# Designed miniproteins, single chains, continued (4), part 81

Each design is a single chain, and the fold is of that chain. pLDDT is the mean over its residues in the fold that is shown.

## One batch from the design tools (miniprotein)

Design m14802
Fold by ESMFold2-Fast:
Structure m14802 (fold): chain A 67 residues (1-67)
Amino acid sequence: HMVEAVRAALDAARQGKNGKETGKLAGEAFRQSGAPKGASDAIANFAEEHTKEEAVAGLENAIKDLE
């Protein structure tokens, strides 16, 4: 389920110490949950351009939109 994939990415993102690490953790969790590589790469790239807090907020908003 897409919501579960995004939730796994969010939980992993919260473990990151900075934007780059948050992106790597979120992207990997998203992949492990069955998301396509393009989507996981997009999350990693987004976090590299933004702060950890912005990446986490983006994932939380995505979960709300997917309900």
Scores: mean pLDDT 72

Design m14803
Fold by ESMFold2-Fast:
Structure m14803 (fold): chain A 123 residues (1-123)
Amino acid sequence: MKFVFTEPGEVNTNEYSIAYIRNREDLEDVLARLEAGLQYDLILLEEDMPEIDGLEATRRIRALEAELGFPRTPIIMLTRDDSEEARQRALDAGADAVLIKPASLEELKELITKLLEERRKRR
């Protein structure tokens, strides 16, 4: 509830292609765009979704990237569970970072910037 998005499922950055997966339909759209050859710079993904677990969504994205030969897109998992166990599950599923909700737009921007900078330094 503290994030501002210009379009449903996207963060307005004007420089980067960022997807936001909030539900199964958002996941299916992201997977379809990856299959069409569109690569995202970063994916934000809700852990708790109505029809699919964020852990399963992360695994599906990673499997498709591997099948297509695409480089790994940074994935931030958004969760209300700040436990070490929840963080470990997210990382084991293939997420690169976890952001605890509620989070400010500033916290989100800082984490996005960090991951995008790390991605540029790693080939």
Scores: mean pLDDT 76

Design m14804
Fold by ESMFold2-Fast:
Structure m14804 (fold): chain A 58 residues (1-58)
Amino acid sequence: SRAAAIARIDELAAAARAVADPATAAVIDRVRDELIAAIEAGEPADAGVDTSDLPFPA
């Protein structure tokens, strides 16, 4: 589940970066990094982001 969540976050971030300008892409990269770090640390996904915005199953 962690690996799947990380892969999907990375995929979504890559898709967003493909249509974003460089400044926005840098923000996307930072947010992605924070999400992955939180998942790896075992923290709830409500630390800085709301999982209800993600298309993940409950």
Scores: mean pLDDT 70

Design m14805
Fold by ESMFold2-Fast:
Structure m14805 (fold): chain A 96 residues (1-96)
Amino acid sequence: SLPAEAAERAIVAEGPFSQADLEAIANYILTRGELDPRVVGVEVALLPSGTLMIRVRAETAADAERLTQRIADELEALGYKVKAVGEEALAEFEAL
């Protein structure tokens, strides 16, 4: 069970992704997500369709939103289409 203040947010992005770009995003998640003490966890799923789905769990909604927006911005900077971010993306992730 999550702490009472914990929140989840997600990102949905369209592929296909290059190996180098996946490694860049993984390094970003590691350094900004997994090593951030306010982040509880990050779940990454690359679907057979090439769609990338990332779920962020953090101690507060603001912390989850901050990390999801940063990851979305990095994906867009690499030229990828981000379909949904935040609570909208979380609903799409949960519908899988």
Scores: mean pLDDT 77

Design m14806
Fold by ESMFold2-Fast:
Structure m14806 (fold): chain A 80 residues (1-80)
Amino acid sequence: STMDQLQAQIAQAVKLIEEGKKLYEQGKYEEAEKLLQQAKAILQQALDFAKQNNMDQSLIDTIQSLLERVEKLLEEVKKA
């Protein structure tokens, strides 16, 4: 279903965020940036899709929260 596909995309983005954070903690900044940028792209597409299809506000809020987390981590990587 459409929801199952969206949930799979969100799960993939969460995995990329966690792996990116681990790489950042290991000082692997370039690898961390690549994974976090991939997560951001997936989440941006998921957000656009959820808004266009008038999906639940709780889902939209979840995606926006994850995007904020990715953007904060990317700013930290950029400063390292």
Scores: mean pLDDT 88

Design m14807
Fold by ESMFold2-Fast:
Order: sequence, then structure tokens, then C-alpha cells
Structure m14807 (fold): chain A 110 residues (1-110)
Amino acid sequence: SFKELATKAVDEAIKNMRTVSDEPAEVILENLEIVVDDIEKLDESKTPIEKQIGLILRLIADLVNSKKLEESDLIARFLELLERLGELFPESEELKAYVEKLKAKLEALE
């Protein structure tokens, strides 16, 4: 249910092209890296998996809609994290779509 709510929040943010966070892209990426590392380790001791998934989807929405991802290095870092998440959540069509979108954006820069 939390995953479903987070997915809907991501979809709504993308649909409306709204900015969800005022934080710099680098800070959002650092937070995403931490949560991805935690979920890869299946560490639920402090945070349930459903909450970790929700945090990941929110951070992805923040990055997608921030329009702050213009530097190739930041886009490459985000792409790496989404590909790692795609291995953990192979059923997530939204993650697959963002991977393809970011690959296209990275290619367009070079």
C-alpha cells in the first residue's frame, strides 16, 4: 500500500510537472544513494521496506521534476541508481521508463 501510494505520488508529480523538492540535485542524489544501499542490504531493522520504497519513489520524483539534472555526471549517477533499483523492483514500470528517459537525455548532451 505504501508502495502504491508512493507510485501514485510520483505519477502525479510527473503528470503535473511540479517541483516536489527545493533541495539541490546533489543532496537528493546523496539521499537516494543511502536508501538504495539500505534496501539492497535488506536492512529493515529501523525502517520497513515499504517506507524505504516510498522514500525512493519520492526522491525519484523530486529529481525527475526538479529540472536540476542538466550536468552529465549527475544524470549518470541518477541512471546508475535507477538501474540498481530496477534489479530490486523488476515489476516497476516507472523505474524502467525513467532509465530510458535518462539514457536519452544523457545521449542528447553528447
Scores: mean pLDDT 67

Design m14808
Fold by ESMFold2-Fast:
Structure m14808 (fold): chain A 69 residues (1-69)
Amino acid sequence: PPVRVRVLTGVLPRDASLDVDADPGVVLSAREEDGQLVVTLVATEDQRATLRADPESGGVVTEREVLVP
């Protein structure tokens, strides 16, 4: 059956911090892109996953839902 997942993406300038709160089993990846830190969490609806960026640092967090077969 298809699984509905939440994809949370945080993009931060080099000197900023990101708060990550995720249940066991949430997939987390982090990479540097153009001098920024990009963090991605992939969680199902029954898992807790939260990204919080300091808005004063210029960090941005976005969320989308996708279906995985």
Scores: mean pLDDT 76

Design m14809
Fold by ESMFold2-Fast:
Structure m14809 (fold): chain A 67 residues (1-67)
Amino acid sequence: SSKEAQERLEAGEEVLQMYLEGASPEELIEFMLEKGLISEEEAKRLRKKKTAEEVLREFLKLRNEKL
């Protein structure tokens, strides 16, 4: 639905803002899980990344979207 698309877009922009403000990998992953942007299995894979940049880059690749 258009509301789901808008909420996903806004949550994605918030992920980018958190990254720019220095959020940790775990903070980014927890926010993405809370907003339903990723599954628990995707979160487990992302938690193996070492940096917030790697988490953000993999998230954008998985969603096939630019924030």
Scores: mean pLDDT 78

Design m14810
Fold by ESMFold2-Fast:
Structure m14810 (fold): chain A 108 residues (1-108)
Amino acid sequence: MKELILRLEIAEGVLAIVLGVLKTLGTLPKEIEEKIRELIKTIQRAIEAIKQGNYEEAKKLLQEALKIIDELIALIENSDMPESDKSLLLKSLKLVKEEIEKLLKYLE
């Protein structure tokens, strides 16, 4: 469990760095930025719930995060962002999704 939490924290950190880079470049639509911030907050709340032993709340928040990721993927694919920026953001979201799915399976 501790290693799975650390892997998710690293994946979330990578997503936060990508968000910062794309925001600095000015290519990131506001709707996508706001939804990524919502995703990061949801993940942080899930990790806090796990640390407090509230596994039912953590599972609910992780499932909510997966829904936000799917909505983000659709928004990004339909956006007019440069293809390189889309690719970078989609890869970081895939990394986060994989770590959330592993953690959810562990919490079963």
Scores: mean pLDDT 88

Design m14811
Fold by ESMFold2-Fast:
Structure m14811 (fold): chain A 81 residues (1-81)
Amino acid sequence: MSEEAQKEINEIENKGLVEALRLVEAGAPDEEVRAVVIKALEEINKIRESEGEKGLSEEQIEKAADNAVAMARALAADRRA
């Protein structure tokens, strides 16, 4: 993978997590938080495939989204302390 593509992936991951955290702090339902994370992961998947790397499967995207939502919730709870 190119350095440029890796940088773009990192930016999408960072922005997706920040947006997920904002939604959690605003009291958004899990469905809305998941939708934002899944969209970010799908964009990352397209970049990986364009660089000749295997993208994530639908199941892997769902699991990664679950982990990201859980992480955003943990971070939001910690920040409320």
Scores: mean pLDDT 78

Design m14812
Fold by ESMFold2-Fast:
Structure m14812 (fold): chain A 66 residues (1-66)
Amino acid sequence: STEEEIRKMVEEAVEKLKELGLEEEAEALRNYVDSLLASDASIEAKKTVVEWMVKEVEEKVRELEE
């Protein structure tokens, strides 16, 4: 399901942030996504927002690992 895809993407991003010692950012991401999933926005809009957030995390991870 789309919700399972969203949760998997978030868990992978959260794990990457934790591995870099960014625990507060990992918690903020999880809390934000939980709030987003509880909102009345469309599932398509929720997925788009999460995909954008995950991309931002991946760019940050790349900068810190290089």
Scores: mean pLDDT 79

Design m14813
Fold by ESMFold2-Fast:
Structure m14813 (fold): chain A 83 residues (1-83)
Amino acid sequence: SVREKVREALAGVPGVTDEMADEIAEIVEKTGKVTASELLAVASRNPQATDEDILALAEALRKAGFMTEEDYQRLKLALERSK
């Protein structure tokens, strides 16, 4: 299933909780992709995750085909501007 493929892509990412992985898998199952805004919303609900954790998560999603390069770059810029 799409949900299982998302969980497999995220299994090697440090700092990703089961709760974060489940929420991301639900987004992908409904829409086929995760946007920068959607991933930032997941991050806001998981304050224990660092900017570095969120960026690693986005890279894993991009490599697996669940996030576009454009959304990955938007997320990276948003995280840099929050510093």
Scores: mean pLDDT 82

Design m14814
Fold by ESMFold2-Fast:
Structure m14814 (fold): chain A 65 residues (1-65)
Amino acid sequence: GALLAELSKPYYEGPDGLTSGKDAKELLKGHGYSDEEAEKLVKKYSNGDGNLDPEGAVKAALEAA
């Protein structure tokens, strides 16, 4: 729905809709996570290239909340 689309929007960018691991880490740190904790969440939900698709980014954000 609209809420899910809006929730995922700040967690993805780029021509293929992937959120870079750096940007995902910065967003998680904004939620009070340490560098190490943010890195672990990014690695948990990233694809093999170290980027998060919209689903992975949403899952990381929800686990962080």
Scores: mean pLDDT 62

Design m14815
Fold by ESMFold2-Fast:
Structure m14815 (fold): chain A 82 residues (1-82)
Amino acid sequence: KEKAEEALKYTKIAAQYALQGDHEKAKEYAEKAVELLKEAGKEEEAERVKKYIEKAIENSDTNIEEARKAAEEAIKAAEEAV
């Protein structure tokens, strides 16, 4: 439970960096969130967080609406893990 709550915090940070175009920090915080979710036994949610943060990063400069939707999906996955 505590690890899932920490993962949600890191997912929100990763989402913010992805939308700001800081791809390196977005990946760093996403990796921390994914590790915590896997340790919490939430492997499916970990995969979703990784997928959607990567999608937010990919779309951050070309399609901000898709980047925002992807960021929201990543946060939703982390919220479902708590």
Scores: mean pLDDT 85

Design m14816
Fold by ESMFold2-Fast:
Structure m14816 (fold): chain A 89 residues (1-89)
Amino acid sequence: DVEEVVLDYDISTDEGVEALREAVREFLKRAVEQGKPAVVRTPSGAEVRYEDGVITVIPGGDPRATLAVWRAAEEVAAEFGIPVRLASE
């Protein structure tokens, strides 16, 4: 079973971008710790997936949301020693 969430934060503010990054990081960290597949998406289409021991980031239409998601994915990947990949879709 894949856990999916949509994180809708006000990315027009620096505080909202940072809150999005922290929320994505916490969600991914929990998924990795529990060994569960997970998908996090933003309303602008930025997405991060954790499955089969790999984190994959898909860029969305808002570069600020995409950067926040990418930074969170890199932090979790570094903490757990797992690969992170960037995809264009």
Scores: mean pLDDT 82

Design m14817
Fold by ESMFold2-Fast:
Structure m14817 (fold): chain A 67 residues (1-67)
Amino acid sequence: SMAEREALLAEIREILAELGFSETEILAAVHEMRRHASLEQLRAILEALRKARDVAEAARILGEYLR
């Protein structure tokens, strides 16, 4: 659903902010995910990001899921 999709994007945004991504970087990543990521991909990204320890690890995860 759209509500579930937006909830996942909101949680991803919060994690990226906590890890140290800038507002501009977060906006770019969220726009890319909103346009190209499926609901299943968003769940996988969120689960992977919850295990990320720093910006570099999070950037690697985003690069692997977003083409």
Scores: mean pLDDT 84

Design m14818
Fold by ESMFold2-Fast:
Structure m14818 (fold): chain A 81 residues (1-81)
Amino acid sequence: MLPTKEELIAANEKAIATLEELLAQTTDPEARALLQEAIRVGREALEKIKAAETLEEALKISRENEKVILGLYTRAQELEA
């Protein structure tokens, strides 16, 4: 079952909000920089998803963005450990 474009937008907005909440609690400067980059990447991807002409293109953008954000988030968590 494929999500709708509206569901993809909502999911990406929620992910950005979660990263912003985590950034507010993060004190390590390098972890903060990684989270700020993840937020920037997420915001750019959200605009691309909104601009996508098809659900297929929106899904492709969302999946690639999720991989990039997960990598940055994981690295930030490793610095906090």
Scores: mean pLDDT 82

Design m14819
Fold by ESMFold2-Fast:
Structure m14819 (fold): chain A 120 residues (1-120)
Amino acid sequence: GETPLFEAIKKLDVEEVKKILEESKDVIKLLGKQDEDGNTPLHYLIGAIEASEDKEKAKEVLDLVISYLEKNVKDKSEITELAHLKNKSGFTPLDLALRISDEELRKKLVDFFLSNGAKL
């Protein structure tokens, strides 16, 4: 079934993303959930950022997700595992982040993953 978080992220719905994250007791389990294509919420977030005409809205959702991970994840290796989860096409969130056309948003997400132990 569709998770509400996938839909909220695809729409860059800041209020709904915030609500779903705040209601979650296990952020790693929530953000590590894979759909039928093997995509996690992070795969969809990167796709939504790339498709977005509204860079400020994309930045706001990205900042919200990063902030929530920094606040709620004690073990940085769990963030590294999220960054390295492959979808059925063989792409990880880190692979997709490296392909973001917006330099500021690309650097923000890539630097976040690398600072938590992800490797190129």
Scores: mean pLDDT 86

Design m14820
Fold by ESMFold2-Fast:
Structure m14820 (fold): chain A 77 residues (1-77)
Amino acid sequence: MKKPSSLEVSRLVGRALRAIGVIIDGDLGLASDDAKAKAQEQLDKILKQIREELAANETPLSQQLRQTSQQLQAERR
């Protein structure tokens, strides 16, 4: 069954941003290498959950959101 995914994706993105913050702090020397490694693992798990949430919706809208995000990332090059 399809579930409302927009709120769930937003919550997962919020958690991903927190993990990214720890990674940045580690890069700036404000956190340990162990903390960076743990944050990387948490980020990978969160990204997997986002992908599963998008796959569960299986709609053209979900596909378009994914495509748009990839295009925006490419423009940063």
Scores: mean pLDDT 68

Design m14821
Fold by ESMFold2-Fast:
Structure m14821 (fold): chain A 87 residues (1-87)
Amino acid sequence: SMVQELLDLVRESGERLEEAVRRAAEDPSLLPQARQTLREEEERLTRAVMRAQQAGADLADIDRVAELGTRELERARRRIREVERRL
């Protein structure tokens, strides 16, 4: 289903964000790459939500999964800021 595809995308996005932030925490010279990954994952989530809406998936389900994705992005943003503060 489109909702399952969106959920899988959010999970995979969270994994990519976690890895990018982990690498930047170990090597702060990778902060630009972590910020780039954050921007790419924000765009990916926005496009996926629009596709799910256009496909007629349940709006309440889309909303719940989009909130999960937004929380993953906010977690990554917070962790990037923590790495920046330690420089």
Scores: mean pLDDT 89

Design m14822
Fold by ESMFold2-Fast:
Structure m14822 (fold): chain A 105 residues (1-105)
Amino acid sequence: MITHPNLQKARELAEEARKRGDFETAELIEKAIDSVVKGAIAYAAGLNDVADKYFEDALSYARKLAERGHKEAAIAILETGRDVAESLGRTDLAERFRKELEEIK
């Protein structure tokens, strides 16, 4: 019933970034969240190529967050993406999110 805890954590981190005036970090987290959500919606609509592009965007944004030292936000995005991919039966995609998580943890 609650949105994935990691997705809520990512949203909270974006709001915290906005409160401290770090709009660039907030925007990057929000784009990552939006990409995961749009990827899931596109997949549910049968738009597999569109879904794959959104999930690639989410992975790219998470890497940028980790490179910028926002490791907690990157982990929240990657754990959300993993759980979403698993729920969609996309074992290949879930494994990609897990590998990125192992790299930054």
Scores: mean pLDDT 83

Design m14823
Fold by ESMFold2-Fast:
Structure m14823 (fold): chain A 82 residues (1-82)
Amino acid sequence: MEEAIEAAKELARNTAGASAEKIARGMGAWARSVYERTGDVEITRRVVEEAARYMGTEEGRSRETVELARRAGMAAIDEAAA
């Protein structure tokens, strides 16, 4: 869990100048990777919510960008779990 949260913060920082689409793609790929390692949908969803919150609160991303990233992460988890 600690590594996943730190990776989420790195993702947020590394997307500082990125478009909303690039941020969403990054979140989706990262969420899929977390789910593959944990096998737990609920834990992975909590990690995605934490990353999205960090993007909004610490990185100052717009609510629209945060929502797009959160939805992309959740969609990736749902697809991987299906």
Scores: mean pLDDT 74

Design m14824
Fold by ESMFold2-Fast:
Structure m14824 (fold): chain A 85 residues (1-85)
Amino acid sequence: SLGERLGEAGHRLQELARDDPEVMALFTDLLTRVGALLEAGASAEEIEAEVDEGLARMLAATSDPELRKAAREFARLLKELIRAA
């Protein structure tokens, strides 16, 4: 399922970022901000914009190609889940 794939992508990102506290903090911030927007009933466009901003911050914090790939995959799946709701 999309939820299972998102969970796997999130787990992969956390494993890769375990030795990168800045990326881990940015990932946690993204999840907190998206969660707050969902609870507030924000539009899909607003939530997708927040996901894109969070991804941009993570990509600016690391040059590791595997971390960058995992961050992009997580953001892509999260936006797909938001659009499906």
Scores: mean pLDDT 88

Design m14825
Fold by ESMFold2-Fast:
Structure m14825 (fold): chain A 70 residues (1-70)
Amino acid sequence: SLSQEELDREVTLALGEIYLAIGNLDEKRGNIDGAIESYRKALQLYREAGAPEELIRDVENKIKELEKKK
C-alpha cells in the first residue's frame, strides 16, 4: 500500500501528466501561449514529484522550442 507521502507524490505526477496533455492539445490547436503555460505547470509539478531527469529535460526543451516561435 502507498503511504500518504507516496500517494501525494503520485497525485502530483498525474497532475503534471494532465497539464502536459493540455499543453500538447493547445500546441496542436496553434495556441502557443496556452501550450507554454501548461508545459510550465507540468514542469513545476514534475520537479515537485521528483520525476525522472529525462522527462523534466523533455518538457524544458519543449518550452524552449515554443518560446522561439513567439
Scores: mean pLDDT 86

Design m14826
Fold by ESMFold2-Fast:
Structure m14826 (fold): chain A 91 residues (1-91)
Amino acid sequence: SLVEEMGRKLAEEARELAELIESLPNRSEDEKRLAELLRRIAEAAERLDLETLRRLAEELRELAERTEDPFISETASRVAGLIEQFLKAGS
């Protein structure tokens, strides 16, 4: 189904981003938080756990608003948008 395919793509993209961030030397607290959220998104997307994905999108929006790192702000906002699109398709 479209929802299952979108869930797999979201999980894959979130996992790849988490691995990229985890490969960085001397990670900041915001980088660690983003990687943690991305790991949780991958797990929730694989399980099609829409309620957890809604909460994680909210946590990403909060991180994007409070962080001073433009990379983290942009990435968190982008991933939150992808989750929101996925949730709309699954409704």
Scores: mean pLDDT 87

Design m14827
Fold by ESMFold2-Fast:
Structure m14827 (fold): chain A 93 residues (1-93)
Amino acid sequence: MEEVRREVERLFEELKEIYREIHEAKLNMKPEEQRKKVQELRDEFATRHTGVASREAVAAVLDRMAELYEALPEEEREEFEERAREFEEELKE
């Protein structure tokens, strides 16, 4: 189970970093530059995990993450739920 948790952990932290960069772009960039930054981050994420830069590829990575997440024990899933909530609250500030 530790290896499954490590894979979920890596994807979770990568998504947190992408979301943080999107939040920073919203604070510091014009809408046109924000759109370019968000697309660049999505394309890079999708290409890194699937070899294809597309919205469908992003969905496929998220689906794989969900599958791995569901394979975790209930206690581990609760930890990720709490961490996700904490991260969302941090970004609202």
Scores: mean pLDDT 79

Design m14828
Fold by ESMFold2-Fast:
Structure m14828 (fold): chain A 68 residues (1-68)
Amino acid sequence: PAPSTLDQMLETWQALLDLDEARARRLLQEIWHMSDEEIDQLLELQKNGKSDELKTLITSLVNKLLSS
């Protein structure tokens, strides 16, 4: 069975929290259809503690995914 949208979102969040860049990149490409460039930007925001910018970006991505 395929994972739910919520499960995929939570798995992506865990990869980001764990700083597992390889796993996060794979999930962001497969689930969120992000380019490598977009993923690099998101990972840099996360590493640099840009929590407000990261939260805004992720909220936008979640809203886009939920509206599709």
Scores: mean pLDDT 73

Design m14829
Fold by ESMFold2-Fast:
Structure m14829 (fold): chain A 100 residues (1-100)
Amino acid sequence: SKEEELIEELKKLAIETNNKIIEAIDNKDWKKLVEIVREFLEKAEEIIKKLSPEVQKEVREMLEDMLNTLIERLIDLKAPKEVIEEILKLAKEHGLELKP
């Protein structure tokens, strides 16, 4: 279905984004990490708005899990507090409730 194609597109976007996140973390490029997360959330929102309301909820929960895992990793790595705060702010601006 068209909705299944959109979900696959979002999954591919998430995998590509996670690879970019890993590279930015390895390089300690915190500015690039924040920009990667911002671009991902903007692109994900454009896909999510085309999904049914029930699927939108499930996808948002998956994104919350993904970003919570990222925040936990950043805390463990002792990333700058400002970086963690900016990612939490970006998630909230896109309607995602994080619980790190």
Scores: mean pLDDT 88

Design m14830
Fold by ESMFold2-Fast:
Structure m14830 (fold): chain A 111 residues (1-111)
Amino acid sequence: SAQIEQLKQLLAQLVAAIKAGDIETARQYIRQAAELLQQMAQQGQLSIADYRAIVDYLRELVSTLSDAEQRRLLALAMEIWVDPSAPFAERELAGMIAHVVLEVLRERRAA
């Protein structure tokens, strides 16, 4: 769907901002992606297959990051996840991002 493609673009821009070291721009893309994902979920526009495709795409993007960049993304995601002033949707997406980054980091250490 057009919204799935828009979400994928926001996640790609998030990862590009992390590569550039632009943490504030990365934070803005997390906010935008969380708002879109929440809206799609509330409207019943996400199937399990769509959710899996989003997680798989995020895992692919995170795998393009260096170890240092993966740790930077993890730190940003954890900061948002523990922030009581952050909107619930942002905290949920941040938790998902943190989980994916931790999985990729563990796989990298095993190699």
Scores: mean pLDDT 87

Design m14831
Fold by ESMFold2-Fast:
Structure m14831 (fold): chain A 68 residues (1-68)
Amino acid sequence: SEEVEAALGEADAALRAGRADEALVILGQLSKRYPWDELLAAARAYAARRRSELLARLIDTYVGPPPA
């Protein structure tokens, strides 16, 4: 649906801006209306993985690199 496509676009823009939590909120809210939508489920999985990558980078930047 157009609503799902629009939300995916907003989530993608949020992920590119480093706002992965916002992307997950957008997708999570829409999933309550479209729980059967496989594309939304896949997008949520992708956003969660991207959040983990961004968090790892943030930790490395502010806490320092892990011991070699």
Scores: mean pLDDT 72

Design m14832
Fold by ESMFold2-Fast:
Structure m14832 (fold): chain A 75 residues (1-75)
Amino acid sequence: MKRKIGEELAEYGAKLVEEGKSADEVRTAIVEKGREKGVPELGLLIANAAVKSIKEGKSAEEIREEMLKVIEEYV
C-alpha cells in the first residue's frame, strides 16, 4: 500500500528532524528508505517536501504535515 509506506517515510523523516539532522541528512535517509521499500519516486517527493520545509525553518510537526500532504497528492 503506497499510502502506508509513504506514512512510514514521513514518520522516519520527522524523527530525524526531531533528532536535529540536517536537510541533506534527512533527504538522503528518506530517499534510501523509499528505494528499500520499492517506492523511489514517492520517497524523492517526500524528501523534497522535507528539505523545502526544513530550509523554511518549519517545526518537525509542520514538516511532517507537508510530507503527509505529498502522499495525499500522489495517490
Scores: mean pLDDT 83

Design m14833
Fold by ESMFold2-Fast:
Structure m14833 (fold): chain A 99 residues (1-99)
Amino acid sequence: MAAFKARRERLRATLEETVAQIKASFDAYREELKKKVKSPEAQKEIDKLVDEMYDIAVEYLRRLAEAETPEEWEKARAEFQKKAIDLSNKIMDIIEKEK
């Protein structure tokens, strides 16, 4: 419990900086993925999926910052992992289709 509260308060204190770092990472990831596809349609779909990944990552951080129990923290993490895997698979499918 004490370790959980300390982790949450640190996240709350650094939330804006963490969101900015994640945005920079997703912007870099987007550019690398777009290099792997040739069609403008595939590039637009990658942009859409990366935007969706960024949105769920920000929502995940928000839910962690708002969590009052370790159980809520773990639930937020599990739901984020599931959504992130689904979106990653969709990105991979687009790249494979362009081969």
Scores: mean pLDDT 82

Design m14834
Fold by ESMFold2-Fast:
Structure m14834 (fold): chain A 83 residues (1-83)
Amino acid sequence: MGREIILRAVREAIARASGPAREIAELALQGHVALAAGDTARAEALAERVEALLAAHPEARPALAALAEEAARLARRLAAEAA
């Protein structure tokens, strides 16, 4: 249940984001899902793409930090609802 709650919270936070921060977060989530499925090569390729986009869009870092905080808040709320 913990991983499913976190994935749901992250997807909801990404849906509320926009611009480069949303694209970076979507790729990072795809990389996490690939790792969970055992697809290490895909996860590494997605991680390299995320690093390249972060280098191209340093302005996305504050938005990504805010997205991570929102995802953490949503995960705590969803976990409380499941208890």
Scores: mean pLDDT 80

Design m14835
Fold by ESMFold2-Fast:
Structure m14835 (fold): chain A 107 residues (1-107)
Amino acid sequence: EEIEKTPVDEEILAKLREFFKNDPLVTDEKLETMARVLKYFKVPTKLAPLVAFLAGMVLGNKAPAEYWAKLYQVDKELVLVARYIAEKAFGDPVSEEDKKELEKILK
């Protein structure tokens, strides 16, 4: 997998560790997976905690990415990356439609 081959960015990882420091369910393995996803989609380091927060909000919820983007006043692309984090770090499956939109972000 391309995500697994993406190096862990230590600055992103440090910000994620600070954000989740009081959550014992967010293991170092999950934090590294989040950091790799954020690096792969070229999310700016300053936005990493916001995307991680959005991943928590979309977890288990199938509302469209446009709904979350409008609700939190963020770009739809950040919501799609958050859903991908929910899949890779927490096992919450991304829909085929959302996967196709994520592929467009990489092009």
Scores: mean pLDDT 78

